# Designed miniproteins, single chains, part 26

Each design is a single chain, and the fold is of that chain. pLDDT is the mean over its residues in the fold that is shown.

## One batch from the design tools (miniprotein)

Design m879
Fold by ESMFold2-Fast:
Structure m879 (fold): chain A 119 residues (1-119)
Amino acid sequence: LEKREEGAEKIAKGLAILLTDIEGARKLAEAMLKVKNGSKEDAVKAVRELGKESSPKLSEGFYLIAEGIENLSDEDVKIIVDILANAAKAETESEFVSYMTGAVLTAIGISIENRLKRE
């Protein structure tokens, strides 16, 4: 459970970094849409590839998200991937930011839940 708490915190931090660059955040959402029906390993691989191609700051965000996904349960990964995949379908920047904010809050909620179960 400790690794799941830390994994969720890493996802929240990585998403917060990506939200400083909307184009970088959109690349994440589009990658998650492509791997939506795949495995947790497919999601991790897709995020790591984005990290390799990005600026140092965005690369930090992508690698935090990839490490976070590795440490979550398959169920929690599916929840986060589904929210990010829906962000890719957003027709406005406002709608996109709303979905991305939802993903951050969901990751925080998963972290809190795993902390409470551990204690």
Scores: mean pLDDT 84

Design m880
Fold by ESMFold2-Fast:
Structure m880 (fold): chain A 82 residues (1-82)
Amino acid sequence: MEEALKEGLELSERRVKVLKEEMKENPNITAEELLENMSEEMKEILAEELARLVKLEKLDDETLKKMAEKLGLEVSEILKHL
């Protein structure tokens, strides 16, 4: 279980880093445009992983809000998986 949590955190962090890099390469691209290319299934998987990390106190509220913003999700959409 703890190993799966580390992988979930790394996966979420990697996806956030990819979004940041994409925004740097294309400064005129909006977060909304980037998120249009991300499948709803992938967004749901990330929301579940972030909720799991919050439940286990592995992710602070500030980081959660930043990740939710990058994914175009409301914090409540992540917390519903708790």
Scores: mean pLDDT 60

Design m881
Fold by ESMFold2-Fast:
Structure m881 (fold): chain A 71 residues (1-71)
Amino acid sequence: SLLDEVREAAETVELSRKPTEEELEILAKKIEEALKNRPSDSSKLTFDLRELMAGTTLTVEDLARIVKYLE
């Protein structure tokens, strides 16, 4: 599942801190939505990643590493 992949990504990549299980669930849902809509088509990947920060304490850099792992 995407949630399992997000969890593995968070454990594999070098993050500033470990996300909580709830944060991983939120991120998995938001990343799935982002991938379906292909945010890269807007060339606003960084802005989309900042929206993923809503409700989490992760940096845009940490989110970018997770998203890149899931490619």
Scores: mean pLDDT 67

Design m882
Fold by ESMFold2-Fast:
Structure m882 (fold): chain A 67 residues (1-67)
Amino acid sequence: LEEKRKKAEKALEIAEKNVDEETLLKVKAILNKWLQGEISEEEAAEEVYKLVKPINEKAAEEMKKII
């Protein structure tokens, strides 16, 4: 649980530096669903990757590795 939260925090920090406010809110929503167990780790990583990739592919790849 705590390890999962730390991963989410690191992914969020990358998003904050690389994406706009609207995309950041969507990333937060995905990470919250993952933390609550509503979606799998693989689903969260893929959704975040698809959302961030068109804005910054390198950031998307880094976030996917963390999640």
Scores: mean pLDDT 81

Design m883
Fold by ESMFold2-Fast:
Structure m883 (fold): chain A 82 residues (1-82)
Amino acid sequence: SGAKKKSQEFILKENRTKLLIIKMVQEGVPEDEIIKEMEELGVPRDKILFWLEEIRLLSKDPKRLKQYIDMLQKTIKYLEEG
């Protein structure tokens, strides 16, 4: 993957996509529909499946899920500020 100046933009897009997937899971959207919608947005299937599994595991512990969401949001803010 390598570190590049555009790595910040890549991380921003990944974190925003992860938050969108978390929101869809919390809203009760079926996994097959989430996968289809994310693929239509150009997200690779392997990444969608990996993030869905990670979110599913985190969802078993509300405190851990909240910490994960907070981390994603803080990372987005940090990168947006420069």
Scores: mean pLDDT 81

Design m884
Fold by ESMFold2-Fast:
Structure m884 (fold): chain A 74 residues (1-74)
Amino acid sequence: SRAELEAELARLYGERAELEARFRAGELSPEEFRREMTALADRIAELVRQLTGDEAYADRLRADELAVTDDLVA
């Protein structure tokens, strides 16, 4: 259902926040952080496409997430 997809999306954003916190704490290498953040960005984009039907919007969100990840690692 839509509610189940929205709950899964919220869970993925929670995982993203946890990954950022772990990276800031020095628990993840930059390479590990990039890999895990990329996987999350892909999953978030897929759910957003299912929820909105807007593939271009989902693609932009994915690109934005990867840009933020690169800024955090730089």
Scores: mean pLDDT 87

Design m885
Fold by ESMFold2-Fast:
Structure m885 (fold): chain A 95 residues (1-95)
Amino acid sequence: MEKEKKEKVEEEIIKLEEEMRKKLEELKKEAEKAPKTRENAVKYTAEVLRVIGDFEEEVIKLQREAGLSEEEKKELNKKLIELSKKYEEEKKKKE
């Protein structure tokens, strides 16, 4: 039961990360089509930060509702950082 609960939280966080990544990709494509002004760059950055902030808040909410310990939260954060690094490395190889 306890292990299953942790695994479900990890699955939900992975889904949220995938949704965040899709939103960031859409924002990038829209920014590429927009005129390259300072105002558009500021708006793009603000939207990116909002998407990331929303993701972080949802992750904190899920961890809180699941009753994860500080150690378990750190383990999940480490996994997310490793996944992010692997994604960036694979993206560079495909270019």
Scores: mean pLDDT 74

Design m886
Fold by ESMFold2-Fast:
Structure m886 (fold): chain A 81 residues (1-81)
Amino acid sequence: STEALREQRRAEATKEAEEAIARGRELVKNREKESVEELREAALEVAEAFTRLDTLGSPIAEDAAKALEELRETLDEKEAE
């Protein structure tokens, strides 16, 4: 059904976002060992997840936005080094 498909899409988007957020946070935690490329890739993944979830009004969208901000800040600091 349409409702089941919508729920599945939301669940998939949420799982992808949770995985991207967790990966991003791990990279931020280990920023001294991570490359600019890895941080940039993580930021893109979180940004894509945020875009998908923002339209769904999910609480996880706020967490994704915060993770993206942390990743961008870390990337800026890393590039300034």
Scores: mean pLDDT 78

Design m887
Fold by ESMFold2-Fast:
Structure m887 (fold): chain A 57 residues (1-57)
Amino acid sequence: MTVKIDLDAIKERLEKEYGLKVSKSTLDRIGKELAAREGSENVTEEKVIEAAVEYAK
């Protein structure tokens, strides 16, 4: 992959900044869904965080 997404960093940021506990498998699924819709090169840590916050609502 040209873009390396650190799921551990995303999980920690979600817990510390948003108070959300999201599993790595859920974050991986979100990342894959975003890659399918927007292209893998356009999937950033910020986009995965935004999608995870939306998913938790």
Scores: mean pLDDT 75

Design m888
Fold by ESMFold2-Fast:
Structure m888 (fold): chain A 95 residues (1-95)
Amino acid sequence: SLENFLKNLEEQIKELEAARDAETDPQLRAVLDRFIAEVKEEIDKIKELEKNGASGLEITKEMVRALAILSGAQLLLDYYREGKITAEQVVALAA
């Protein structure tokens, strides 16, 4: 359901916020802040579309965007934590 989808996104945002708060590199924190802000903006947009009776296509389009942003952030964070990429490379890939 849309409610469960939004709840799962909000839980994953909390995990990204915890990662940001634990991060000491200011550039990496800024990248995480940007991804968090972008996903929150998509959540707000999805909620507004649902409230206004928007089409399933419009809602689905924003759901896909939210997942793409979140998946990108999670992938970069995981690879950074595994030592596969540097903080500088995370910043470059996130641009």
Scores: mean pLDDT 88

Design m889
Fold by ESMFold2-Fast:
Structure m889 (fold): chain A 90 residues (1-90)
Amino acid sequence: SKEEAIKELEKLLEEAKKMGDNLLVKVIELALQVVKKTDDPALIQEAVRIAKEAYELVKKDKNSKEVILKLIGYALRLIGMLLDIELKEK
């Protein structure tokens, strides 16, 4: 559900803030914005998946260039989703 997804992402955001990774925080904030702006279960599921994947990636290797590039990729994907939602709402 959307409400469950919001709560899960809010919890994940608090964990990311404790880790001190500003890029991870931004990815999760973008995922939360996607979930809040759509009722499409596929978009909600994808945003939650991206946020969880980003969090697990930073947990394993938070200092690598590869992790930074992947986090940027996740952020861009989520921004694309937000733009698509906005364009559909006119």
Scores: mean pLDDT 83

Design m890
Fold by ESMFold2-Fast:
Structure m890 (fold): chain A 119 residues (1-119)
Amino acid sequence: SIALNPQNLAARLRREAEATEDPEGKALLLRLADLAAQAASVTETRTVTDVESTETEDVVKGKVKLTLTLADGQVVTVETDFTLTLDREKGELTLEYKNLTVTLGGKTETASFKTVIPL
């Protein structure tokens, strides 16, 4: 697990939301960005399960778990499977979240969606 800067995470999540066409995924990323901006601390655990390279693409698959501790002491847990595809021919980075799950106070929200970022 690594410690993340909450403001840097919030900014990253907002940029990912801007690049997300799926309305539910966009809304979930924006809500998570707001929670990150209010967090006193953030830790990330990332596990890479698969790496594949072709002539035109690099693909990384794995799992991410984030733990956000809010200023009031509440804990937000975020878990997702991810696929990251760098398409070198198109100059695009595609981030696919599968079952991105946000838990706060026993309430759970889940979405699966893609974010496409031009390089």
Scores: mean pLDDT 89

Design m891
Fold by ESMFold2-Fast:
Structure m891 (fold): chain A 73 residues (1-73)
Amino acid sequence: SIEEAEELLRRVLEAETVEEAKRAGLELADLIPDPELRAKAVAVIESVESEAELFLIRLTAREILEYLKNPES
């Protein structure tokens, strides 16, 4: 649901560690119905190795929520 996606985005944005952000981000990516888009989102999230790259998970999470709200845009 969109409410679940918004809660997961909040968890990603509030995450202070890569582990926390990846966990919430991967749960959010699982909500993507398109398997190709889901795989691309997962690949970006899993590629993050340090806190300096945490912004990539946050950016990806925001893009996922936007897609889920407007999947045909």
Scores: mean pLDDT 84

Design m892
Fold by ESMFold2-Fast:
Structure m892 (fold): chain A 74 residues (1-74)
Amino acid sequence: EVEELRRKAEELFKKGKELSDQGNKYYTEAEKSKDPKVREELKKKADELFNKSGQYEAEAMRYLREAERLEAER
């Protein structure tokens, strides 16, 4: 059970990192764009990806806390 929670956390952190990496790519494209509207659109896409990444990270932390709680009870 504790190992399963830690594995789930690891998977969620990996998914979060993938979304964060994608967000960084959009942000980099926005910085290279000379069109203000294109920059705003790309930054909004990056913000959405960073927000989703943060949600996965928060969920992963919840699984880690539960694993720590169960391990401490032993």
Scores: mean pLDDT 84

Design m893
Fold by ESMFold2-Fast:
Structure m893 (fold): chain A 72 residues (1-72)
Amino acid sequence: SLEEEAKKLEEEARKLEEEARQLVDQGQAASMAGNYDEASRLFREAGQLLRKAEELKRKAEEVREKLKKKEE
């Protein structure tokens, strides 16, 4: 169903946000250790995951909007 599709997209986005959080924590640790190149790479990878999560959330919103229109 459309509701199940929206929930799956939302759950996938949540998992990506959690993974990005872990990469940010690792990047902060690398920065504190003076490994700035590693920190920069980790922060960049986290940013990519957050952008993907945002796209999935937008898709979930579109699916929910379609569900509302069909409930009319």
Scores: mean pLDDT 85

Design m894
Fold by ESMFold2-Fast:
Structure m894 (fold): chain A 99 residues (1-99)
Amino acid sequence: MMRRLAQLTTATSILAVGAETTLWLMKTRGLSEAQREAAIEGARRSLEAAEANTEEAEALGRELAAQDPSLAPEAQEMIERSRRAVEKAREAYREAEEL
């Protein structure tokens, strides 16, 4: 359980970094319209995957806390990291659409 929660949190963080990197490339490289559309679509898919991973992480965190209450603070911290990563991905996607 804890290993799966950590994996989901890490995957969500990687997706958020990917979205931010895509936005940075759009701002700095003067991408073509086709490249811009592909980048926006990539950011959208990263956000969807990050949201799905966070929902699974929240469910696993609740199960872990129910089985061993002493692990509840650690599980909660991982869930909060996933939520922060989703917010970063969401902001990157919105900013990409506004370009």
Scores: mean pLDDT 77

Design m895
Fold by ESMFold2-Fast:
Structure m895 (fold): chain A 81 residues (1-81)
Amino acid sequence: SAEELLQKAIKVLQQLLDEKASMSEVRTTLGIILAEFRKHLPEELYEEIAARVEEIVARAKSAEEMAQAAIDLFQELLAKL
């Protein structure tokens, strides 16, 4: 379900924050998350999420900022389900 995919993504990104992962590791992990979302989510929902994640990746100045912004996005989306 969309809820399970979003919860899993939040958990993975939270682990990257705890481990102080690099910018490249967070970016790569977001790419993997989006690939998983593309396979399992409705196309319209996937496209909305992908666009917002791409904006986060483009604007983030640190690994922590990128991971936290993505967590915040996925938490917002969970609240709307």
Scores: mean pLDDT 88

Design m896
Fold by ESMFold2-Fast:
Structure m896 (fold): chain A 91 residues (1-91)
Amino acid sequence: MRRLRTPDGLEIEVEELENGTARVTIRSDRDDFWGEATLALIAMALISEFGIDSIKSISETPREMVIETNASVEEVVALLKRLFPDAEEIE
């Protein structure tokens, strides 16, 4: 599992599933407009990069989004680092 934290307090977990594809869990400590807009931006970026057919499921609450993809962990993490260049990898 790889984990990223942005300076704004987003926590992003990228987990490898048994088939080698990535599950992305994004948590926001924000319940404001920017929190919701950030989650939407991540979802749109993943869909744009990997295609709608590459997204198996999306589950969303105001503070958490879970996306199952057909993309690899490395490709998903590379995309997330492009969206959040100031994010730090944590254990």
Scores: mean pLDDT 73

Design m897
Fold by ESMFold2-Fast:
Structure m897 (fold): chain A 68 residues (1-68)
Amino acid sequence: MSPRQQREHEALGEILRRIGEWLKANPNASKEEQLEAIREIVEEVGRRYDIPESLVESVIRFFEKELE
């Protein structure tokens, strides 16, 4: 993989891990609370791995649909 693809792969892995950990710690969270936590995690990890804001927004939109 290219260095960019490697960073994106690592970022996605960290996002999924942190979301899973948060959901396990908050089993009674509402869908709105889950979405807020997901947004914060994706934005934080995206900034750390230098992922474009457009891709960060796309990932957040994906989870919004999954939580419907």
Scores: mean pLDDT 79

Design m898
Fold by ESMFold2-Fast:
Structure m898 (fold): chain A 74 residues (1-74)
Amino acid sequence: SEEVEELFRKSLEELKKLLEEAKKNKDLKKLQELLDGLKYNEEGILSEERLSEELKEEYLELKKEIEEEIKKLK
């Protein structure tokens, strides 16, 4: 569904913005909260047939970037 993909893209853009803010502030707690939220939703996102494989890959790359940023702050 075009509507589902559009809403998901907007959610990813908002998550990317929150990630950049947390990076600038070196906010380990905020990075962990973002990672926990992504982990919680992962099964639902990856099993959603209305989302393209490219959007699912973008979600997983974002999760990986947050994990890498957390490692840099430890």
Scores: mean pLDDT 86

Design m899
Fold by ESMFold2-Fast:
Structure m899 (fold): chain A 58 residues (1-58)
Amino acid sequence: SAAEREKAKEAGMKGAALETIRLGRPPSKEQAAASGREMAEREGVDPEVAAEAARKGA
């Protein structure tokens, strides 16, 4: 659903932001995607959609 996709995208963006803070620099696309998946897992949303959103933001 659209609402679930939005939640997954937000999880991805949060994951990417946390990885940026952790590294003190912008993450690579794969680092952002991995952190996005972890956040999605934590929030119970689609990890693939979250990873894709994280990659776009990186």
Scores: mean pLDDT 82

Design m900
Fold by ESMFold2-Fast:
Structure m900 (fold): chain A 92 residues (1-92)
Amino acid sequence: MKIEVEFEDAAGNLLSGPTVSDTLEQFKQNVRSGLRAAAAIGLEGVTIRIRSPSAEASKEALDIVKEIAQELGWRVVRERVRGGEAVLELRR
């Protein structure tokens, strides 16, 4: 399974290019790393874009991101899902 993750700041600037994960564990690590990096530079808001091969995989990835975000002190303020793409806006 291939899941792509991309991080943007609140202004829409890319923080990192798309990272591809073949496993859920790689995906979790990529999400944690991206959110830690955003927090380390003092960002109060980030947008996470997730691309996956199916709507089911997108929902699973979305739930994982929400869990990790809460663990790291981020709040979900907007959520959008369309087929294989999910977008989350997070704030601290």
Scores: mean pLDDT 79

Design m901
Fold by ESMFold2-Fast:
Structure m901 (fold): chain A 89 residues (1-89)
Amino acid sequence: VERHAELAREGARAAARAGAEGRGAAGEAGGALAAMGGALSAALEGGREGAERAAEAAREGAREAVEAGGDREAGELAAEAAEKAAEGA
């Protein structure tokens, strides 16, 4: 669960960073997919608690990246994607 929550956090950071660097929709999508995968895995292994931890981790990752100069919209979209993936599990 915690490892998968960390993957969701890293995915959200990567999406926000890719948006700010202008390295294209592929970088943003890759980060969002990683965040979704981490969240889904956390939900499957830890149930509702795992899902909530991963969603929170993704939001924290996005916030940290934005504070470091990342793209807020890309980070928020990745965090929302992680939350929806976790809810669908």
Scores: mean pLDDT 74

Design m902
Fold by ESMFold2-Fast:
Structure m902 (fold): chain A 95 residues (1-95)
Amino acid sequence: MSPVEKRIKETLIKEADEAIKLAESAGDLETAKKLREVKKRIEKAETVEELVEAAREFAGLLAEFVRKNMPEVAAEVEAHLERLVAAIEAALRAA
């Protein structure tokens, strides 16, 4: 992997760990389990396409968690996550 791809991958792993802890603290053990599975896919990603796909899955799970636990901010968070995934995809393809 390039230095840029490694940095994005490391950032996504860190964000996944924080999201897992958040889901566990909220008592949403099913979302925490799914987030652990996505974290493993991020860790195993060796291509840009694999990393982008894992990032999309991660964003989808976070959006689902927020809809369930924080519905008032769900639309705002979903819009932010979609923008984040698009930015990651653009950065990886530009590198």
Scores: mean pLDDT 80

Design m903
Fold by ESMFold2-Fast:
Structure m903 (fold): chain A 94 residues (1-94)
Amino acid sequence: MLSKEQIELLKEILDILETEGVDAVREYLSKSLFGKKILELIDRIKETYGLSDEQALIAYLALLTQNAPAFKAAMEGKVDEAIELLRKRLEELE
């Protein structure tokens, strides 16, 4: 179960991704010890599944929110669909 603070953080990550791109999200995460641990998990997902940086980030967010449709969309390269599914799931978790 995600806290309100975790939901707000995930929304911020998605906002950065949609406005500034995945490199901006990686820079944002690199500024804290907690964010660096998230980057290690994202890089592990990228290596394991052979994904782009953007796909791996979205797949991580899908796993964290238990969103199987968003994970599938990310794996298939349907980035915009995966983001919409993540946004819907975060609204349901509030």
Scores: mean pLDDT 83

Design m904
Fold by ESMFold2-Fast:
Structure m904 (fold): chain A 82 residues (1-82)
Amino acid sequence: MTTTIVFVSKEGEKSVGETEGTAKQALDAVLEDNDASKVDGNTVVITGKGVIGGHELTEDEEGVITADEAKNTVTVELRDKK
């Protein structure tokens, strides 16, 4: 089973990739490998020295990762911190 990964840049540009496994497995891997905080059961925020879509996060950036298990899709949004 493959999960679709949608990466959204700070400019709103989208790129699409795939990974092996379920959307839930992809989300759980991010929680294990990154300085990540759960917002709810399907949404995680990563900060610090994470890598999103080939882009290394700065201290002023965060990634918001949302899993849609019904569509087997993970959306990764890069944004600036407050």
Scores: mean pLDDT 70

Design m905
Fold by ESMFold2-Fast:
Structure m905 (fold): chain A 59 residues (1-59)
Amino acid sequence: MDLEIAGYVIKTFRSTGNVSGSIKKAAKDFGISVDEARKIYDKAVNDEDFYFEAMKVAY
């Protein structure tokens, strides 16, 4: 689920301060490619509504 992946990257980044590491961790944990995880994260940071919905899933 894209919202779950986006929320996971955002939450991990907020705790670690490392965007690249958070994307790689999400890709590994969700069984997707790093490129897919990056696209989902990029969508979240460019779409405020999607970001807000992702944060609801993350907490």
Scores: mean pLDDT 80

Design m906
Fold by ESMFold2-Fast:
Structure m906 (fold): chain A 78 residues (1-78)
Amino acid sequence: MTPAELLYQSRYAEAAELLETQPSLPGPAPADLAEAIVRLATYRPGEPLVAGYAIAAFLYELAGRDDAAARARERQAA
């Protein structure tokens, strides 16, 4: 199952975890995930929606996992 498929099911924490396991992270998100995130732009206007760890942090915040979101942001900054 792709992160985009989990996102369409509102399984935000699982989508973020699966995205973090991808070998292309912290690179750009897959095209299907980028399209899914565009549909959710209203939740976090101004977030860089196609950058890997920033997307994971956004999805963790939607799931109420603030600690996991903070960790993902630290990974993005490093």
Scores: mean pLDDT 61

Design m907
Fold by ESMFold2-Fast:
Structure m907 (fold): chain A 85 residues (1-85)
Amino acid sequence: SSQQQTANRLSSIAISQYVLMQSQGASDDQRRQFIRQIMQDAQSQGISPDDFISSMRQLRDQETDPIMRDAGDDVIRMVQDIQRQ
């Protein structure tokens, strides 16, 4: 579906940018602010936090690079934390 394609695109962007931010020494607060922003963008496009998490899990499960997998797990945890706030 169009929503699934958008969720997959945003999830891919989230993980890739998160890895880049970590490599550049971005603080936890900076990474969390980025995740809040992408969550707001997802919500504006009709993508629920649960759909976003599902797309990120799918991408993480297909990934063989430990750095990318760990980043995927970190992003999922941040999304869940933000959703509960």
Scores: mean pLDDT 84

Design m908
Fold by ESMFold2-Fast:
Structure m908 (fold): chain A 105 residues (1-105)
Amino acid sequence: MKEAEEYYEKGLKYFEEGKYEEAIENFEKALELYQELGDKEGQAKVLVKLGELYYAMGDYEKAIIAYRNVLEHYPDTEAAKVAAEKLAELYKELGKYEEAEEILK
């Protein structure tokens, strides 16, 4: 867990610096380690940050896919609540108000 958190924190730092490729590499390593640990909360947390990163890059399709992945496979995590909120905001930004209203199922 400590090593997974360290890679997650490095990913956050690179993301804040606008170093998206380096952020992805560190988030992917954190995700791999959280998966080995069976840490669903850690996995979902990383996937939300990947969604936020794709949004920052202007890749809205990948951002939507990442947020929906969290909602579908990690629905009982705190990260799923964040994913639902961010997905609703993104759908509204894209003019998809019906989809935004239905994201909570």
Scores: mean pLDDT 85

Design m909
Fold by ESMFold2-Fast:
Structure m909 (fold): chain A 62 residues (1-62)
Amino acid sequence: SAEDVEAARRVAEAARRAAEEGDVATAKSQLHEAQKLLAESTDPEAREYAREGIRWAEEGGA
């Protein structure tokens, strides 16, 4: 859904910013949100953004 895509996109953006800034606490929080979105959404676009969020969060130290 458009709502899931928007949520996943925001998570991916926040995770990338956390990784760029070395904000481990935000990276960990965004990892949790990305995993939740990936588990709950059936939207392929939302799932791809959620996977992107997971990758950035892990890069950020999550």
Scores: mean pLDDT 86

Design m910
Fold by ESMFold2-Fast:
Structure m910 (fold): chain A 66 residues (1-66)
Amino acid sequence: SAPVVVRVPVPESVSDEEAREAAERADRKFAGRATVTYDAEERVFIVRAPTLEEALEAAAFAVREA
């Protein structure tokens, strides 16, 4: 089945560089359970996971790291 996708807006106070680093840290931490990428054009984290619970956990981590 298709993964759950969560998009989380990044506040203007967070730079693109900080957001990319936060996404990379989250992607590494959740390796095998979720993927976390940063879309600089839309200023959002894009989180993909098999379940909503896993996607929200990874999204929360990325937000805390940014």
Scores: mean pLDDT 86

Design m911
Fold by ESMFold2-Fast:
Structure m911 (fold): chain A 93 residues (1-93)
Amino acid sequence: DEAVKQKLEELEKEVEDVEREAERVLSDPNPSRADLEAVKKRAEEVLQKIKEFEQQFKDGRVPIPEEIKKFIEESTARLNRILAELEKKLAEL
């Protein structure tokens, strides 16, 4: 399904963009609260999009392909790790 492939590629890019922005903000010795909160919000939005993507397969009663399951599991773990690091940094401000 071309639409599923395009959505997967878009989500992969969004996860990479969040990781890149989180790395930038977290590598700053004096990050602003606004920057930390902005990246946190973006990570939460991407997590929600991934959950909605998974739900579309469940609603369609179609088995989730293994590569998509792997993407969901790995991306969820990566984003949750980023969120934990951002929350720790926010608590230190």
Scores: mean pLDDT 86

Design m912
Fold by ESMFold2-Fast:
Structure m912 (fold): chain A 95 residues (1-95)
Amino acid sequence: MELLRKAQEAFAAGDLETANEYRRKALEEFEKKLKSVKTEEEAKELAEKLAEEDREAFVRDAEATWGRRPDEAQLKAREEALKKDLYEKALKVIK
């Protein structure tokens, strides 16, 4: 989702307020999609998709800004933490 990419760009520029705004909008869109999700399995798929998009945006921004790819272990830890957070949020909406 483009919103997560914009959030990362704003964060990299030091604009925390704009970064938080885009992340909030991305979460709002995630919550709207959850209304059509009826199972934990579908919730996991949605959470994984959002975490994947966030990872791609972060890698792209880091390569453009720093000229290097972020550490793979850090990227995996970041993605895993986001997947867990989004999945827990999805479960609260569904059940």
Scores: mean pLDDT 71

Design m913
Fold by ESMFold2-Fast:
Structure m913 (fold): chain A 76 residues (1-76)
Amino acid sequence: MEEEKRKGIQELVDMLREGVKPEELVKKGEELGLTEIGLQLAGLQNLLEGEEMTPEQRKALEEKQPEQVKHALERL
């Protein structure tokens, strides 16, 4: 369970680093059961591309991120 979640978070972070479209991050997050994390990363990608965040992405960014996301981001 934890290892699968960590791999999913890492995959989403790798997609963000590759510059994948925000919609792909949301879709992958939903597929992995990491919808909130997918929305947070999609919101960040939208900001990097100069696009406006959706209300859902903004809410996800305002919520406390899991330690696993922070740990994965530190490895970038």
Scores: mean pLDDT 67

